# Designed miniproteins, single chains, continued (5): the designs that were tried, part 71

Each design is a single chain, and the fold is of that chain. pLDDT is the mean over its residues in the fold that is shown.

## One batch from the design tools (miniprotein)

Design m18610
Fold by ESMFold2-Fast:
Structure m18610 (fold): chain A 106 residues (1-106)
Amino acid sequence: RLPDYEEELEKLKELFHSKLGVPKEELEKVENLDELLELLKKRGAPQVTIDSVEVQIVGRKIGEALANGDIEKAIAIKEEATGEKMTEDTTAGDVAERLLRRRGPV
């Protein structure tokens, strides 16, 4: 965990407390974005909000895995997030598109 990553997590907690009415006690138990995502799902947050957090989690984990030279881990994270097999041409942008499409047409 980097300081900037922890600061972003705290900002998201404050936003979800004020915007979605999530109790502070539940947010205090959240140590990372994955736990925050599970809390939002439990609280019935809008799919758009859930998709946005999933994109941030996937992008961050992929970036960290690639920075560590762990390409196999980065691929596994993408496959788990999208529910489909990743190709060498699959990018973080493609993952974001897939997650946003799960929201359905306007």
Scores: mean pLDDT 64

Design m18611
Fold by ESMFold2-Fast:
Structure m18611 (fold): chain A 60 residues (1-60)
Amino acid sequence: SAEETIAQAVRLLERLAREGEQVDPAVAERIRALLDKAKASTDPYEVQQLLVEAERLLRA
């Protein structure tokens, strides 16, 4: 749902803020770009795909 997708975006932003110092700067930049796209998108499907990619990069 849209509410769940927004909650996931907030959690990923919080995790990036907390753990960003330990992430490669190039990877952090890409995660930020994906999250920015997700915040700007009105398509729940696109938002979900962007969040999945951001989480994948964060966990790598």
Scores: mean pLDDT 72

Design m18612
Fold by ESMFold2-Fast:
Structure m18612 (fold): chain A 85 residues (1-85)
Amino acid sequence: DKLLKEAEEKGKLAEEALKKGDYATAKKYYVEAARLLGEYAKSQGDTLSADTYNKVADAIDKAEPTLDALIAAEDAALAAAQAAA
């Protein structure tokens, strides 16, 4: 599906930015990828996964553009999602 392919592409761009130390660009693409995954989950009727991806995207979007902050934001969002499931 188009949303899934676009999310994968944004994820790859985020990883490449991370490898280059461009944390601001990595943050931007991680947020975009998570939002697209949320839209894809909604299109499949999976509202729980959609909510999880939105929480991850919000946590990353609010994080400082540093490696440690981005890792901490993702870990916290995933832990919260697992506790809610």
Scores: mean pLDDT 78

Design m18613
Fold by ESMFold2-Fast:
Structure m18613 (fold): chain A 66 residues (1-66)
Amino acid sequence: KLPTLTKEELEIMIESIDRLLANPEWDSGLSREQLEELKKLLEEVLEKGGSPEEVKRFYEFVRSLA
């Protein structure tokens, strides 16, 4: 378990969401619209270089959904 959120972790999360979007028949607790929203937010953070603390809180929340 990594002590700090990294660019690699952000990319892994984006890739996971992209894979979920590629399987529209998958019955998840999240809608396609919610998955697209999360992907946009993560991509924006990655592009802008968001703060580690804010990203970590968001990341822990997203991981809790799995």
Scores: mean pLDDT 64

Design m18614
Fold by ESMFold2-Fast:
Structure m18614 (fold): chain A 82 residues (1-82)
Amino acid sequence: AKYRITLPEEYGKNGPLTFTVDGSMTAAEAGEKALAEHGDELTPKGKAAVDLIAETGKDTKATAGQVAEGLNESGGATAEKV
Protein backbone atom coordinates (compact mmCIF):
# COMPACT_ATOMS: atom_id res chain seq x y z
CA ALA A 1 0.00 0.00 0.00
CA LYS A 2 1.09 3.61 -0.63
CA TYR A 3 0.68 6.54 1.77
CA ARG A 4 0.55 10.28 1.11
CA ILE A 5 2.23 11.98 4.06
CA THR A 6 1.88 15.69 4.83
CA LEU A 7 4.30 17.20 7.36
CA PRO A 8 3.09 20.38 9.15
CA GLU A 9 4.38 23.81 8.02
CA GLU A 10 6.93 23.92 10.88
CA TYR A 11 8.83 21.07 9.17
CA GLY A 12 8.80 22.49 5.61
CA LYS A 13 10.66 25.61 4.42
CA ASN A 14 7.78 26.50 2.03
CA GLY A 15 4.92 25.41 4.30
CA PRO A 16 3.47 21.89 4.67
CA LEU A 17 5.53 19.25 2.82
CA THR A 18 3.68 16.40 1.04
CA PHE A 19 5.31 13.24 -0.32
CA THR A 20 4.34 9.62 -1.07
CA VAL A 21 5.91 6.49 0.43
CA ASP A 22 5.43 2.79 -0.21
CA GLY A 23 4.02 1.45 3.08
CA SER A 24 5.84 -1.87 2.61
CA MET A 25 9.26 -0.13 2.75
CA THR A 26 11.06 0.03 6.08
CA ALA A 27 10.69 3.34 7.92
CA ALA A 28 14.48 3.77 7.60
CA GLU A 29 14.38 3.37 3.79
CA ALA A 30 11.41 5.74 3.48
CA GLY A 31 13.15 8.33 5.69
CA GLU A 32 16.38 8.13 3.66
CA LYS A 33 14.40 8.52 0.41
CA ALA A 34 12.44 11.50 1.79
CA LEU A 35 15.70 13.22 2.88
CA ALA A 36 17.32 12.54 -0.52
CA GLU A 37 14.35 13.83 -2.55
CA HIS A 38 13.03 16.59 -0.21
CA GLY A 39 15.89 17.38 2.20
CA ASP A 40 16.36 20.89 0.78
CA GLU A 41 12.64 21.58 1.42
CA LEU A 42 12.83 20.49 5.09
CA THR A 43 13.66 22.82 7.97
CA PRO A 44 16.32 21.64 10.47
CA LYS A 45 13.41 20.64 12.75
CA GLY A 46 11.87 18.67 9.86
CA LYS A 47 15.13 16.84 9.12
CA ALA A 48 15.54 15.98 12.83
CA ALA A 49 11.95 14.63 12.96
CA VAL A 50 12.43 12.44 9.85
CA ASP A 51 15.78 11.16 11.21
CA LEU A 52 14.18 10.31 14.59
CA ILE A 53 11.31 8.42 12.90
CA ALA A 54 13.75 6.48 10.67
CA GLU A 55 15.99 5.58 13.65
CA THR A 56 12.97 4.44 15.70
CA GLY A 57 11.91 2.34 12.69
CA LYS A 58 15.33 0.63 12.57
CA ASP A 59 15.08 -0.36 16.26
CA THR A 60 11.47 -1.66 15.97
CA LYS A 61 11.71 -2.98 12.36
CA ALA A 62 8.64 -0.86 11.60
CA THR A 63 7.39 -0.34 8.04
CA ALA A 64 6.75 3.12 6.57
CA GLY A 65 3.02 2.28 6.59
CA GLN A 66 3.05 1.51 10.33
CA VAL A 67 4.86 4.80 11.07
CA ALA A 68 2.47 6.74 8.78
CA GLU A 69 -0.57 5.29 10.60
CA GLY A 70 1.04 6.11 13.96
CA LEU A 71 1.72 9.71 12.90
CA ASN A 72 -1.89 10.13 11.76
CA GLU A 73 -3.20 8.68 15.06
CA SER A 74 -0.95 10.98 17.16
CA GLY A 75 -1.66 14.08 15.02
CA GLY A 76 2.06 14.67 14.37
CA ALA A 77 1.45 14.53 10.61
CA THR A 78 -1.39 13.55 8.28
CA ALA A 79 -1.13 10.26 6.38
CA GLU A 80 -3.64 9.06 3.78
CA LYS A 81 -3.63 5.53 2.38
CA VAL A 82 -3.80 5.74 -1.45
Scores: mean pLDDT 74

Design m18615
Fold by ESMFold2-Fast:
Structure m18615 (fold): chain A 70 residues (1-70)
Amino acid sequence: SIDLTPEERRAIELLAKRIERGVELEKEIAAGKELDEEERKELEELRELARKAASMTVEEVVEYARELEE
C-alpha cells in the first residue's frame, strides 16, 4: 500500500483534476463544440501534462502542484 503525506495526496488529486479537465475539453470537441482561444490553449497545456503524468514521480507531482498554487 502507498502511504502518502497529506501534501502528496492533495498534489495527486490536483493533477487528477487537471487531467479530467483535459478529458472534458476533448469530449466537447468530439461532440462538435468549437473551443475559444483560451480553452484551446488550456487543452494544449493539459495534453502535454497528460503525456508527462504517466512518468512523473510523486515528488514531481508535488512540485507541479506547488507551482500552480504560487
Scores: mean pLDDT 81

Design m18616
Fold by ESMFold2-Fast:
Structure m18616 (fold): chain A 79 residues (1-79)
Amino acid sequence: SLVEKARELKEEADKAAEAGNIDEATQLYIRAVSLYVLAGKYDEAIKLAEEAIERFKDTPQAKRLEAALNTVKEVKKIK
């Protein structure tokens, strides 16, 4: 399922982040967020993006995650 794949990508992102591979981790977090959005799990997508932003605060990668978060919030407003 999309949700299961999103969880797997989050776990890979967490490992990449722990290893100091911030660019790789950011790409994996964005992919996981996108899969949550495709699955209609907007609150899970928002939470993951916010957690990743806090993890990478004061980095260029945090700005990319903030852009992704803003996109998810906009999509969630569509009824």
Scores: mean pLDDT 86

Design m18617
Fold by ESMFold2-Fast:
Structure m18617 (fold): chain A 57 residues (1-57)
Amino acid sequence: MSNQEVLDIVNKASSDIQKAATQARDDALKQGKSEVEAQGAANKAAKKVLDEALKKS
C-alpha cells in the first residue's frame, strides 16, 4: 500500500476515530471508571476504527 493510500484512509477515518475515542472515554467516565481506564477505552476504540478502515481498503 502506498503512503498516499494510507493517508487517505487515515484522513477519512480521522473524524470517526475522534468520535469513537471521545464516546468511549465519556462512557467509561459516566460508568465511574478512572481517567486511566477511560484513556485505555478511548485508545482501544480509536485503534479498532483505524484497523477496520485499513482492512476494508
Scores: mean pLDDT 78

Design m18618
Fold by ESMFold2-Fast:
Structure m18618 (fold): chain A 55 residues (1-55)
Amino acid sequence: SKEELRKQALEMAILALEAGIDEETVIELLMEMYGLSREEAEEIVKEAKEILKKK
């Protein structure tokens, strides 16, 4: 489902950012792997950053 795909993309973004991968590279990976638009990928990366900030 679209919701499932978005959850997987969010988890990947969190793991990639924690691993020290650049934000721009993570956006490109989300677009390539999950077929997301740039705007959708940017929203997910923003959400991932907020989650990591609260740890």
Scores: mean pLDDT 84

Design m18619
Fold by ESMFold2-Fast:
Structure m18619 (fold): chain A 72 residues (1-72)
Amino acid sequence: SLMERALELAKEGVRLYKEGKKLIEEGRILEGIGLILRGIGLALEAYLLAKKAGGIPKELEELLKEAGFIPK
């Protein structure tokens, strides 16, 4: 379903975003920025798919809040 795909994309996006932030902290700035941008793109795709599927589930909202993409 679109909702299951949205959750998968959100989990992958959050994972890439967190790894990208870690790379920046380690001084790998360009690699880290690349992963952050990929993570943001996947999170946005997940959000749009969830909206089309009828709404944003609490699980997706919590994932995005944990990553800092949306306010807590």
Scores: mean pLDDT 80

Design m18620
Fold by ESMFold2-Fast:
Structure m18620 (fold): chain A 71 residues (1-71)
Amino acid sequence: MRYLVTAMGLTREQAEEVAELARKLGGKANISEGETVTVNVSGLTKEQAEEVKEFAEKLGGKATVTEVTTV
């Protein structure tokens, strides 16, 4: 199984730290800037997704983990 993590409410610098952690864990991360900075992470295991979520929340952001089934 693979997991998606969406993190919001972060500064640009905090978003980059979350993206780096996700990439280090073997996932893919994308940062979107609009009214707020959002980090979208994919390709993680459950444990890796939870680590990214916990890290984002420690930085003061909001993170959501979504389960994705890959064929």
Scores: mean pLDDT 78

Design m18621
Fold by ESMFold2-Fast:
Structure m18621 (fold): chain A 73 residues (1-73)
Amino acid sequence: MEEAIRLFREAVEALNKGDYEKAIQLAREAADILGRPDVAEELEKLFKEYKEGNEEAKQKAIETLRDMILEAR
C-alpha cells in the first residue's frame, strides 16, 4: 500500500520533470501492486498522448496519479 503510494508520487515528480518514460514505469509498477490494470491502461494512453504533444493529457495523467494516491489511502 505505502509502496504503491510512494511509486505514484515518484511518477508525478518524474512527469513534472519531463521524464515520461520513468513516470510510465513507476505508475505501471504502482498500479500492478494495487491490482488495477485499468489504471495502467489509462496512464499508458495518457502518456502516449502527452508524448505526441497533447498538453491536456499531461494534466489528466497527473490527476489520475493523484486520485490513485488518495484511493490507496
Scores: mean pLDDT 77

Design m18622
Fold by ESMFold2-Fast:
Structure m18622 (fold): chain A 65 residues (1-65)
Amino acid sequence: KKVEEALKLYEQAKEAFEKGDYERSIELFEQAVKLFKEAGDYKLAVEAMNLINEAKRKILEEKRK
């Protein structure tokens, strides 16, 4: 089911984020957003999009240091 696949990608993206692999987390969150939107779960799609923006900020912060 699309929701189950999206949740799996979402959890994998969170694990990548926690490990500091922000580029990988963005890729996985973008896949999860697509599947959540297709499933009509806009709340989880918005949450994943917010985490993508946070991961992008972390990449910029690391480059600026």
Scores: mean pLDDT 82

Design m18623
Fold by ESMFold2-Fast:
Structure m18623 (fold): chain A 69 residues (1-69)
Amino acid sequence: MKEQALELARKAIEAALAGDGEKARALADQVVSLGLLTPEEVDAAIVRAVVTKDLDAGLADIRAAIDKA
């Protein structure tokens, strides 16, 4: 479950960085459906990655949120 959430979140952030907002949204919804993260946590991580142009920054936020769950 935790590994699946991280993998889907990575793909969502990669899609957002590539400019594919529809794919990023669909993948973010899949992450939320796993029950480990809120929509707000996933959205905040994607926004951080896009603003900073840094995939690892977004993934760090996802990892921290999962660790608390």
Scores: mean pLDDT 82

Design m18624
Fold by ESMFold2-Fast:
Structure m18624 (fold): chain A 70 residues (1-70)
Amino acid sequence: MSPEEAREKMEEVAREAEEMAKKGKIEEAIDFLQRESLRLATEADTDEAVEAIGEVAREAVKRLEELKKK
């Protein structure tokens, strides 16, 4: 997949995780995000696509972890 496609797919996963967190399922949201990012990275065939997935995943995990600290 292209880096742009990989980033967009990961952003969709991040939005799903944020919706789960808003319902109080913060631990489930983090676990879901981690599993999906690993799956997408495995399906990526270029280093650029893997990096794009990693960037979006790191930003999303940071936001979810800040919610967990409450």
Scores: mean pLDDT 79

Design m18625
Fold by ESMFold2-Fast:
Structure m18625 (fold): chain A 64 residues (1-64)
Amino acid sequence: AAEDAALIQEVSRRVAERGLTPEEIVDLLIETAEKHGNREAVRAFAERRLALGSLTEEQYERVK
């Protein structure tokens, strides 16, 4: 849905603006999934960060 794309874009922007650590990224993704229920969109974002080496496999497991 368009809302899921907007959510991912907002999270991406916050990560870029604040220079978040991998742990802070994981916490933000968990909070976003719990608050909005958009787990598929959050998971897709986490998978992309994992592929880029910006997230560890252990951190990815915590978010999904």
Scores: mean pLDDT 69

Design m18626
Fold by ESMFold2-Fast:
Structure m18626 (fold): chain A 96 residues (1-96)
Amino acid sequence: MEGEEHYRKGLEAYAQGDYELAAEHFLKAGEEYEKEGDLGSAGQYYDMAGEAYRLAGDYEKAAELYRRASELYRKAGDLENAEQAEAKAEEAAALA
């Protein structure tokens, strides 16, 4: 429930070009889904938060969130998305 609200707010911020605020809302959505035990959705929202921080030019935070997404995807059994998120984290870290 709270995760859905943060996702909506993140999309609104993203539409207005406020990528840092969008990332914060997507991060909060991921945290709520993780708390509810939906690790796959949590990983997806951490991935979205990482992308938003990357668009904001905050490569350090982008790398951190991509790593968190990778860990959650692995826990959910989604090895393909876990490997993709890990690669994104390495790319973002190289730009930080």
Scores: mean pLDDT 86

Design m18627
Fold by ESMFold2-Fast:
Structure m18627 (fold): chain A 69 residues (1-69)
Amino acid sequence: SVEELIEELKSRVKTDEEKKAFENFLKYIDEHAKSEEEKVRLLRIQLEVFDAFETMKEAIDKLIEEEKK
């Protein structure tokens, strides 16, 4: 379950910089999460954030273009 979620998240990160940031995130949750259930919840939240972020990124990019006027 945890490993499956990690693999899914790894499929979402493409660049070496993104992979390093994700590795740091995994270290953070390993150090701070108190249980496997908590790790699963945090990893699921991150997946939802990735999905939402792509939609949000489009909105932010549009706002940035409007500010350049």
Scores: mean pLDDT 75

Design m18628
Fold by ESMFold2-Fast:
Structure m18628 (fold): chain A 104 residues (1-104)
Amino acid sequence: MRDEAIRHLREAVSAVGRAALIVQEAAGDNEKAKKYVKEALRHISEAVEALDAGDLETAIRHVEKAIEFVEKALKYITNPEAREEAQKAIDEARRHVERAREAL
C-alpha cells in the first residue's frame, strides 16, 4: 500500500503542477491569480519535501492546499481553453490524492 500511495502522490504533484503552470501562463498581469499561483507552488514544493521524507500525510495535506490555491487563481482566468485544461489537471490531481488516501 505505501508504494501505491507514493505513486499516486507523485502523480498528484505532477497534475497540480501542470494546473499551476497553465494558470500562471493564462494569468497575464492579474496580481491575485499570480499570488495564488505562488502559494500553490510553495505548497507543491512542501509536498515534494514531505514525500521525500516519507511523510505521506503531510504530503497529501500540501497537495490539497496546492489544489485549493490553483482553484482560487483559476477564478481570475478568462481564457476558456486554459480554464478547461487547468480544471482537467485539477480533477486528475484530486483523483490521485483520493487514491493515495485509500492506499494508506
Scores: mean pLDDT 89

Design m18629
Fold by ESMFold2-Fast:
Structure m18629 (fold): chain A 59 residues (1-59)
Amino acid sequence: MELYRAVKDQPVNSPAVLGFKVGDLLEVLERYPDGMMLARNLKTGEVGLVGESLVEKVA
């Protein structure tokens, strides 16, 4: 499992965007060449798009 941690809060402002808070663990499902990822928030179970700059790799 490719695991990232949120380093910034992201509120849900569109249905395509994943909501998270600092410290939430995100499982990466897909990577895109523009620095976007499709991820699951392990705390909420929700899936959505995340910018690579908002997270750090932990596993």
Scores: mean pLDDT 79

Design m18630
Fold by ESMFold2-Fast:
Structure m18630 (fold): chain A 60 residues (1-60)
Amino acid sequence: SELEKVKRDIEGQKKLLKILEENLAKSTDPELQARNKKMIDYIKKSIEELTKKAEELEKQ
């Protein structure tokens, strides 16, 4: 179902977020840190939007 796909996408993005946050903590390169921060912000926003979509699908 679409809900199951959205839930899998959320789990995948949460796993990627953890990896990027760990990589950010280990990096001392300012350009790499800036890029990773931008990706982290994007993924956090995506997780929030997917979570809202999952809630909407459960109400249907």
Scores: mean pLDDT 84

Design m18631
Fold by ESMFold2-Fast:
Structure m18631 (fold): chain A 77 residues (1-77)
Amino acid sequence: SDVERGRELARRAAELAREGLELLKEGRIEEGIGLILRGIGDAIEAALLARRAGDPSVAEEAERLLNEAGVKANLKV
């Protein structure tokens, strides 16, 4: 379902953001930024899926997980 796929994308987005931030701490700037951008892309797709499913909780979860990983996101549904 769109909700389940959105939740999967939200979790992957947060994981990519955490890995990207770890790479940035190690001085691997290009690789770290690349992972963060992929995570943002997954979070945006999760928000769009949540909108389509009529369940904004998926987008809210994605934003919360990204913020917890240290990446500020503004995902409006």
Scores: mean pLDDT 75

Design m18633
Fold by ESMFold2-Fast:
Structure m18633 (fold): chain A 69 residues (1-69)
Amino acid sequence: SIEELEKEIEELQRKGVEAVLAGDLAAAARYQERIAELLEEIGKMTGDESLYEKAKRLRERARELLASI
C-alpha cells in the first residue's frame, strides 16, 4: 500500500540523517537511492509526476555523497 511505502520512506530518511551524522556517506547514498525508488513507485500508483522530480534530486544527492568519499 501507499501508506506502507510512505512509512518505509520516513524510516529511510531518518536512517539517512543518522548515517550522514556518523560520517557513513556510502550508507547515506544507498538510503537516498532506495527512497528515490519508493517515490517512483508511489508516482506510478498515484500519477503524481512531482514524485519523479523528487526521486531525480535524491539520486543526484546520492551521487554527490559518493563523490565526497
Scores: mean pLDDT 87

Design m18634
Fold by ESMFold2-Fast:
Order: sequence, then C-alpha cells, then structure tokens
Structure m18634 (fold): chain A 65 residues (1-65)
Amino acid sequence: SEVSRYSALNILVAALSFVGAELVSIEGDEVTVRVKERTPEIERELAILREGAAALGAKLTIEYS
C-alpha cells in the first residue's frame, strides 16, 4: 500500500532524527542524513535503520560532519 509505505517512511525519518541524524534530502526512495557524532552505538542504530529502509525499498545514505 502506498499510504502504508509513506507512513513507514515518515516513521523512519522520525527515528533517524531521534538518534541525532539530521535530514538532508529525500529524493524518491533515497533518504540522505547527516550525523555529527560517530560512536559504536550510533553506528549500530544506523545499521538497523538501513535494514529497515531496505525492507521498505528505500536507500539510506549517511554523511558524516
């Protein structure tokens, strides 16, 4: 369902913000975020969110500042 996919993508973006990632852009199925802090805990959370995005047919791109 397109509506369900859109809702799931919004939840993904909210989860990324919750772990301190800043949304840079959304282009179709590609989501780009920026992360200022690189810790093992944040990397683990980002890996889980990457898998979640892939399950939705989306690609998560991470930039480090």
Scores: mean pLDDT 75

Design m18635
Fold by ESMFold2-Fast:
Structure m18635 (fold): chain A 97 residues (1-97)
Amino acid sequence: MAEELEALEEALKKHIERRQEISENLDKYGPLIDELVAEVEKRLKEAGVPERERQFIVDVIRGILILAAMFGLPEEKIREDVEKAVEEWLKLIEKRR
């Protein structure tokens, strides 16, 4: 029935709207993500983390930041989550030595 197709189209529209909200949050938090990623890379470089391993860790933290931005977490919470992630990675690196 045409009504079933209409219901499916409405569900798809709602899904697209949710994706648009996520995209808008990512755009809004983009500068913060870039700043925090740059700070993380600097801290890992100063800690003597090799380039390949540093790039991998930076990519992981960028992923965490993107997820936090998608959920619209407060800037303070995002900064705290990044700090914890960096501390855990540095602890893991220290265990290798």
Scores: mean pLDDT 76

Design m18636
Fold by ESMFold2-Fast:
Structure m18636 (fold): chain A 80 residues (1-80)
Amino acid sequence: SARERAVELIREAERAFEAGRYEEAAELLREAGRLAGRPEMGEAAAEILLLLHRGEDPTPLNEAYLAKYRPEAEAALAAR
């Protein structure tokens, strides 16, 4: 299913991140978001990852994203 492929892409993104391939990890997160029907979530995750790689504080972007998508984000975090 598209959801199963999205999970596979997230795992591929984790491996790319561990290998220091941050741009590849960001692209994989964007694709996972598209397959999950949440392209905006994938874009936000990619931006946060790239900010962390650059040594920039992702907190303002993360807070803005959570404020906009709080109900969905809370449900996703509760499933961790």
Scores: mean pLDDT 70

Design m18637
Fold by ESMFold2-Fast:
Structure m18637 (fold): chain A 89 residues (1-89)
Amino acid sequence: RVAELRRRFREVAARMLEAARAGDAERAAELAREAARLAAELAALGDPELASLATATAIALVGEALELEDEEKAERVVEAAREIVRAAE
């Protein structure tokens, strides 16, 4: 189950990063909620790789937010990163 959840987390994270790069902040936020749900499940199972996965994903999202010219969209993407890190705790 842990390996399946990690795979799904990476798949959702990749789609979320694609949405952020496209400037689709609403889709990125929706995918962030799904990633946070998966992170919470992994945290409950004690996945030792979760902290690293969540941190790497958050760093990548902040990087995408810095490339966005729309400050409101950038803030939504940064909030998505915060949501994932909080869920992984």
Scores: mean pLDDT 82

Design m18638
Fold by ESMFold2-Fast:
Structure m18638 (fold): chain A 55 residues (1-55)
Amino acid sequence: SEEEKIKKINELLKELESIDPVVAQAARRDVEELIKQGKLDEALKNLEKAYETLK
């Protein structure tokens, strides 16, 4: 559901912030822009890719 996807996005942003606050801030801006455009699935996918790259 959309609610579950938003929760996952927030969890991933918290994890990124603990690893690299600068990368997390950039990712947050990108996610906010995509959500504004109604592209929630794309926002989640991009964030997951960023997380995998750092781990």
Scores: mean pLDDT 81

Design m18639
Fold by ESMFold2-Fast:
Structure m18639 (fold): chain A 88 residues (1-88)
Amino acid sequence: MAERAAEEAREGALRAGEADVAGDAAGAAGGAIRAMGAALTAALGAGGREGAELAARAAEEAAREAKSEMGRLAGLAGARAARGGAEA
């Protein structure tokens, strides 16, 4: 489900931000990877163009809420990946 994958992308980005603020670089990187993976899953399999846009918007919202550069970049990368996948 695209909506579920979008939620996971947002959650991953927020977790990356939390870990970065806590000084946990490995946790921040893991969260960022999860966010990108979930956004890609939404784009490629879960809901076509509409699903990809939902995932992209969720990732962008997470980027806006991020308190760290890592969380922000993870959200933006996720949004870009979701839209790119839908364009295929």
Scores: mean pLDDT 63

Design m18640
Fold by ESMFold2-Fast:
Structure m18640 (fold): chain A 80 residues (1-80)
Amino acid sequence: KKTLEEFLKSLSKEEQRYYISLLADEAVRKARRLGKPSLAEEIRTLGYEALTAIDNGDFDKAIELYKKMLELYEKAVKEA
């Protein structure tokens, strides 16, 4: 199986931007439904930082921030 890192590094700038936006929107909505508004704001902030990193050509930073958002999203889903 391909690692998450290999998958993310294979994406174009537009594709990275799309997935970051999609993950941030879904994660924010899920965190709000779980009654965790502080977590929702943290995920939103990471999403903005990741998009800014892509716009600045810092793909490694964008991938790191994407992983952080994915970790917070998975944790929010699993922790009920």
Scores: mean pLDDT 76

Design m18641
Fold by ESMFold2-Fast:
Structure m18641 (fold): chain A 57 residues (1-57)
Amino acid sequence: MLSDEERAELEKKYEEELKEKMKKAGVKGEVNELTAPTEEEAVEKLREAAEKVRKEA
């Protein structure tokens, strides 16, 4: 469980990591804002975004 400040920083970090992972895999992505109240939810949002990209392709 994270403070509001820590959560915002973590979500930005996850967006960057997702973008880099997709770039390495050669996958284009439509990544939405990864804003979640907890670290666990941020991870789930990241995973869902990656899956959406794969299925949409």
Scores: mean pLDDT 59

Design m18642
Fold by ESMFold2-Fast:
Structure m18642 (fold): chain A 71 residues (1-71)
Amino acid sequence: LAETLRAALLAAGVPEELAELAAEAVAAYEAGDLERALALEAEALALAATLSPEQQQAFLAALAAVAAAVA
């Protein structure tokens, strides 16, 4: 899932730094490391907040697409 999310974010034009943070957060959740996952999620959200509305929308769309694929 983490690798799929990273690929989807990069394909959507999301900055590599944000794609890496989001993918690492998912990988930490999958590994059961909740403290690390929450820390990485907070960093990803803080970085996402500095992006343009267009980039924020691309990020959310990619997250929704991955979530739909695993539901």
Scores: mean pLDDT 77

Design m18643
Fold by ESMFold2-Fast:
Structure m18643 (fold): chain A 58 residues (1-58)
Amino acid sequence: GKELLLELENNPELKERLNKVRKLYVVEKLSQREIAEKLGVSVSTVSRYIKLLKELGF
């Protein structure tokens, strides 16, 4: 939604991380586990980022 977009504009670190997850998930077709290992975050964190990306309409 609009609120999420505004939050991303005010948080460049979150925006960069979401863009990285999008590229790894959509372009490179990596699993959530592989993305988590590559970014050094939990699988649960990657799952949340993917949900946010779906809300943004990717």
Scores: mean pLDDT 76

Design m18644
Fold by ESMFold2-Fast:
Structure m18644 (fold): chain A 58 residues (1-58)
Amino acid sequence: LTPEQKKIKENILKMYEAGILDVLQFQKDNAEEFAKYGAKVDGKLDEKTLKAMIDILS
């Protein structure tokens, strides 16, 4: 990961821990991009979802 991607990952994890990240809504809003990573629209912050979110937000 680039320094920018590492910072994005840190921010995603902080928001998730704080309970302010709606993973399911983000997956729905970006369904086509998540499909490219093989991530399911299930509201879980798994490894594929996290990777897709980092790449979308980069």
Scores: mean pLDDT 79

Design m18645
Fold by ESMFold2-Fast:
Structure m18645 (fold): chain A 58 residues (1-58)
Amino acid sequence: MDKEKADELLNKGKELYKQGKYEEAVRAFIEAKKADPNNLEALKLLAEVTQKLGRPFL
């Protein structure tokens, strides 16, 4: 697991989310989860952004 890369991707996703770029934020959070699959914050943020898009992922 690459925790350093996951943290960078989380910060990037949070910045995109603040700018209203929800689709780009989702991609950043998915990449963060791939870098560190045990990162619960990435999962939580993915759920929140997906809800903003009006379409929950399965």
Scores: mean pLDDT 76

Design m18646
Fold by ESMFold2-Fast:
Structure m18646 (fold): chain A 55 residues (1-55)
Amino acid sequence: EKEKRREELLKNVATDPQARIELVEMRLEDLKKQPPSPAVEERIKALERILENLK
């Protein structure tokens, strides 16, 4: 289900700002489920900053 939606969002990411927001939100959710590490924390912060700029 998530993979299928991710593919649909990726097809529209260049033309639809809402698709970009949803794609970043899905990636954030996946990262937050991973074991905490400096690399994961840095990526979460970067994606959160991107989301704030898109909204």
Scores: mean pLDDT 75

Design m18647
Fold by ESMFold2-Fast:
Structure m18647 (fold): chain A 93 residues (1-93)
Amino acid sequence: DVPEKEREASRLIAEGRRALDAGNYEEAVKYFEKAIKILEEIDPNHPLLANVYLDLGIAYKKLGETEKAKEYFQKALEIDPNNVEAKKLLEEL
């Protein structure tokens, strides 16, 4: 069950990143939120959450949702305190 849910989350992350790269930021948010929900139900500190929080923060930044972007960059740093990209993006807000 957990391996199947992790594969589902990974597919949603891939779809979210595809949407993000295409400039479909609202679609990217929806995919990342679905992936986060699955991963948080498995483990609120799941290793995949750091990068998904980072990607969701980037999507919100692109939408001009600065406070939401800040929240998710901070969540990424809670999982991975050494994430250089999350620190940089948070400082650029």
Scores: mean pLDDT 88

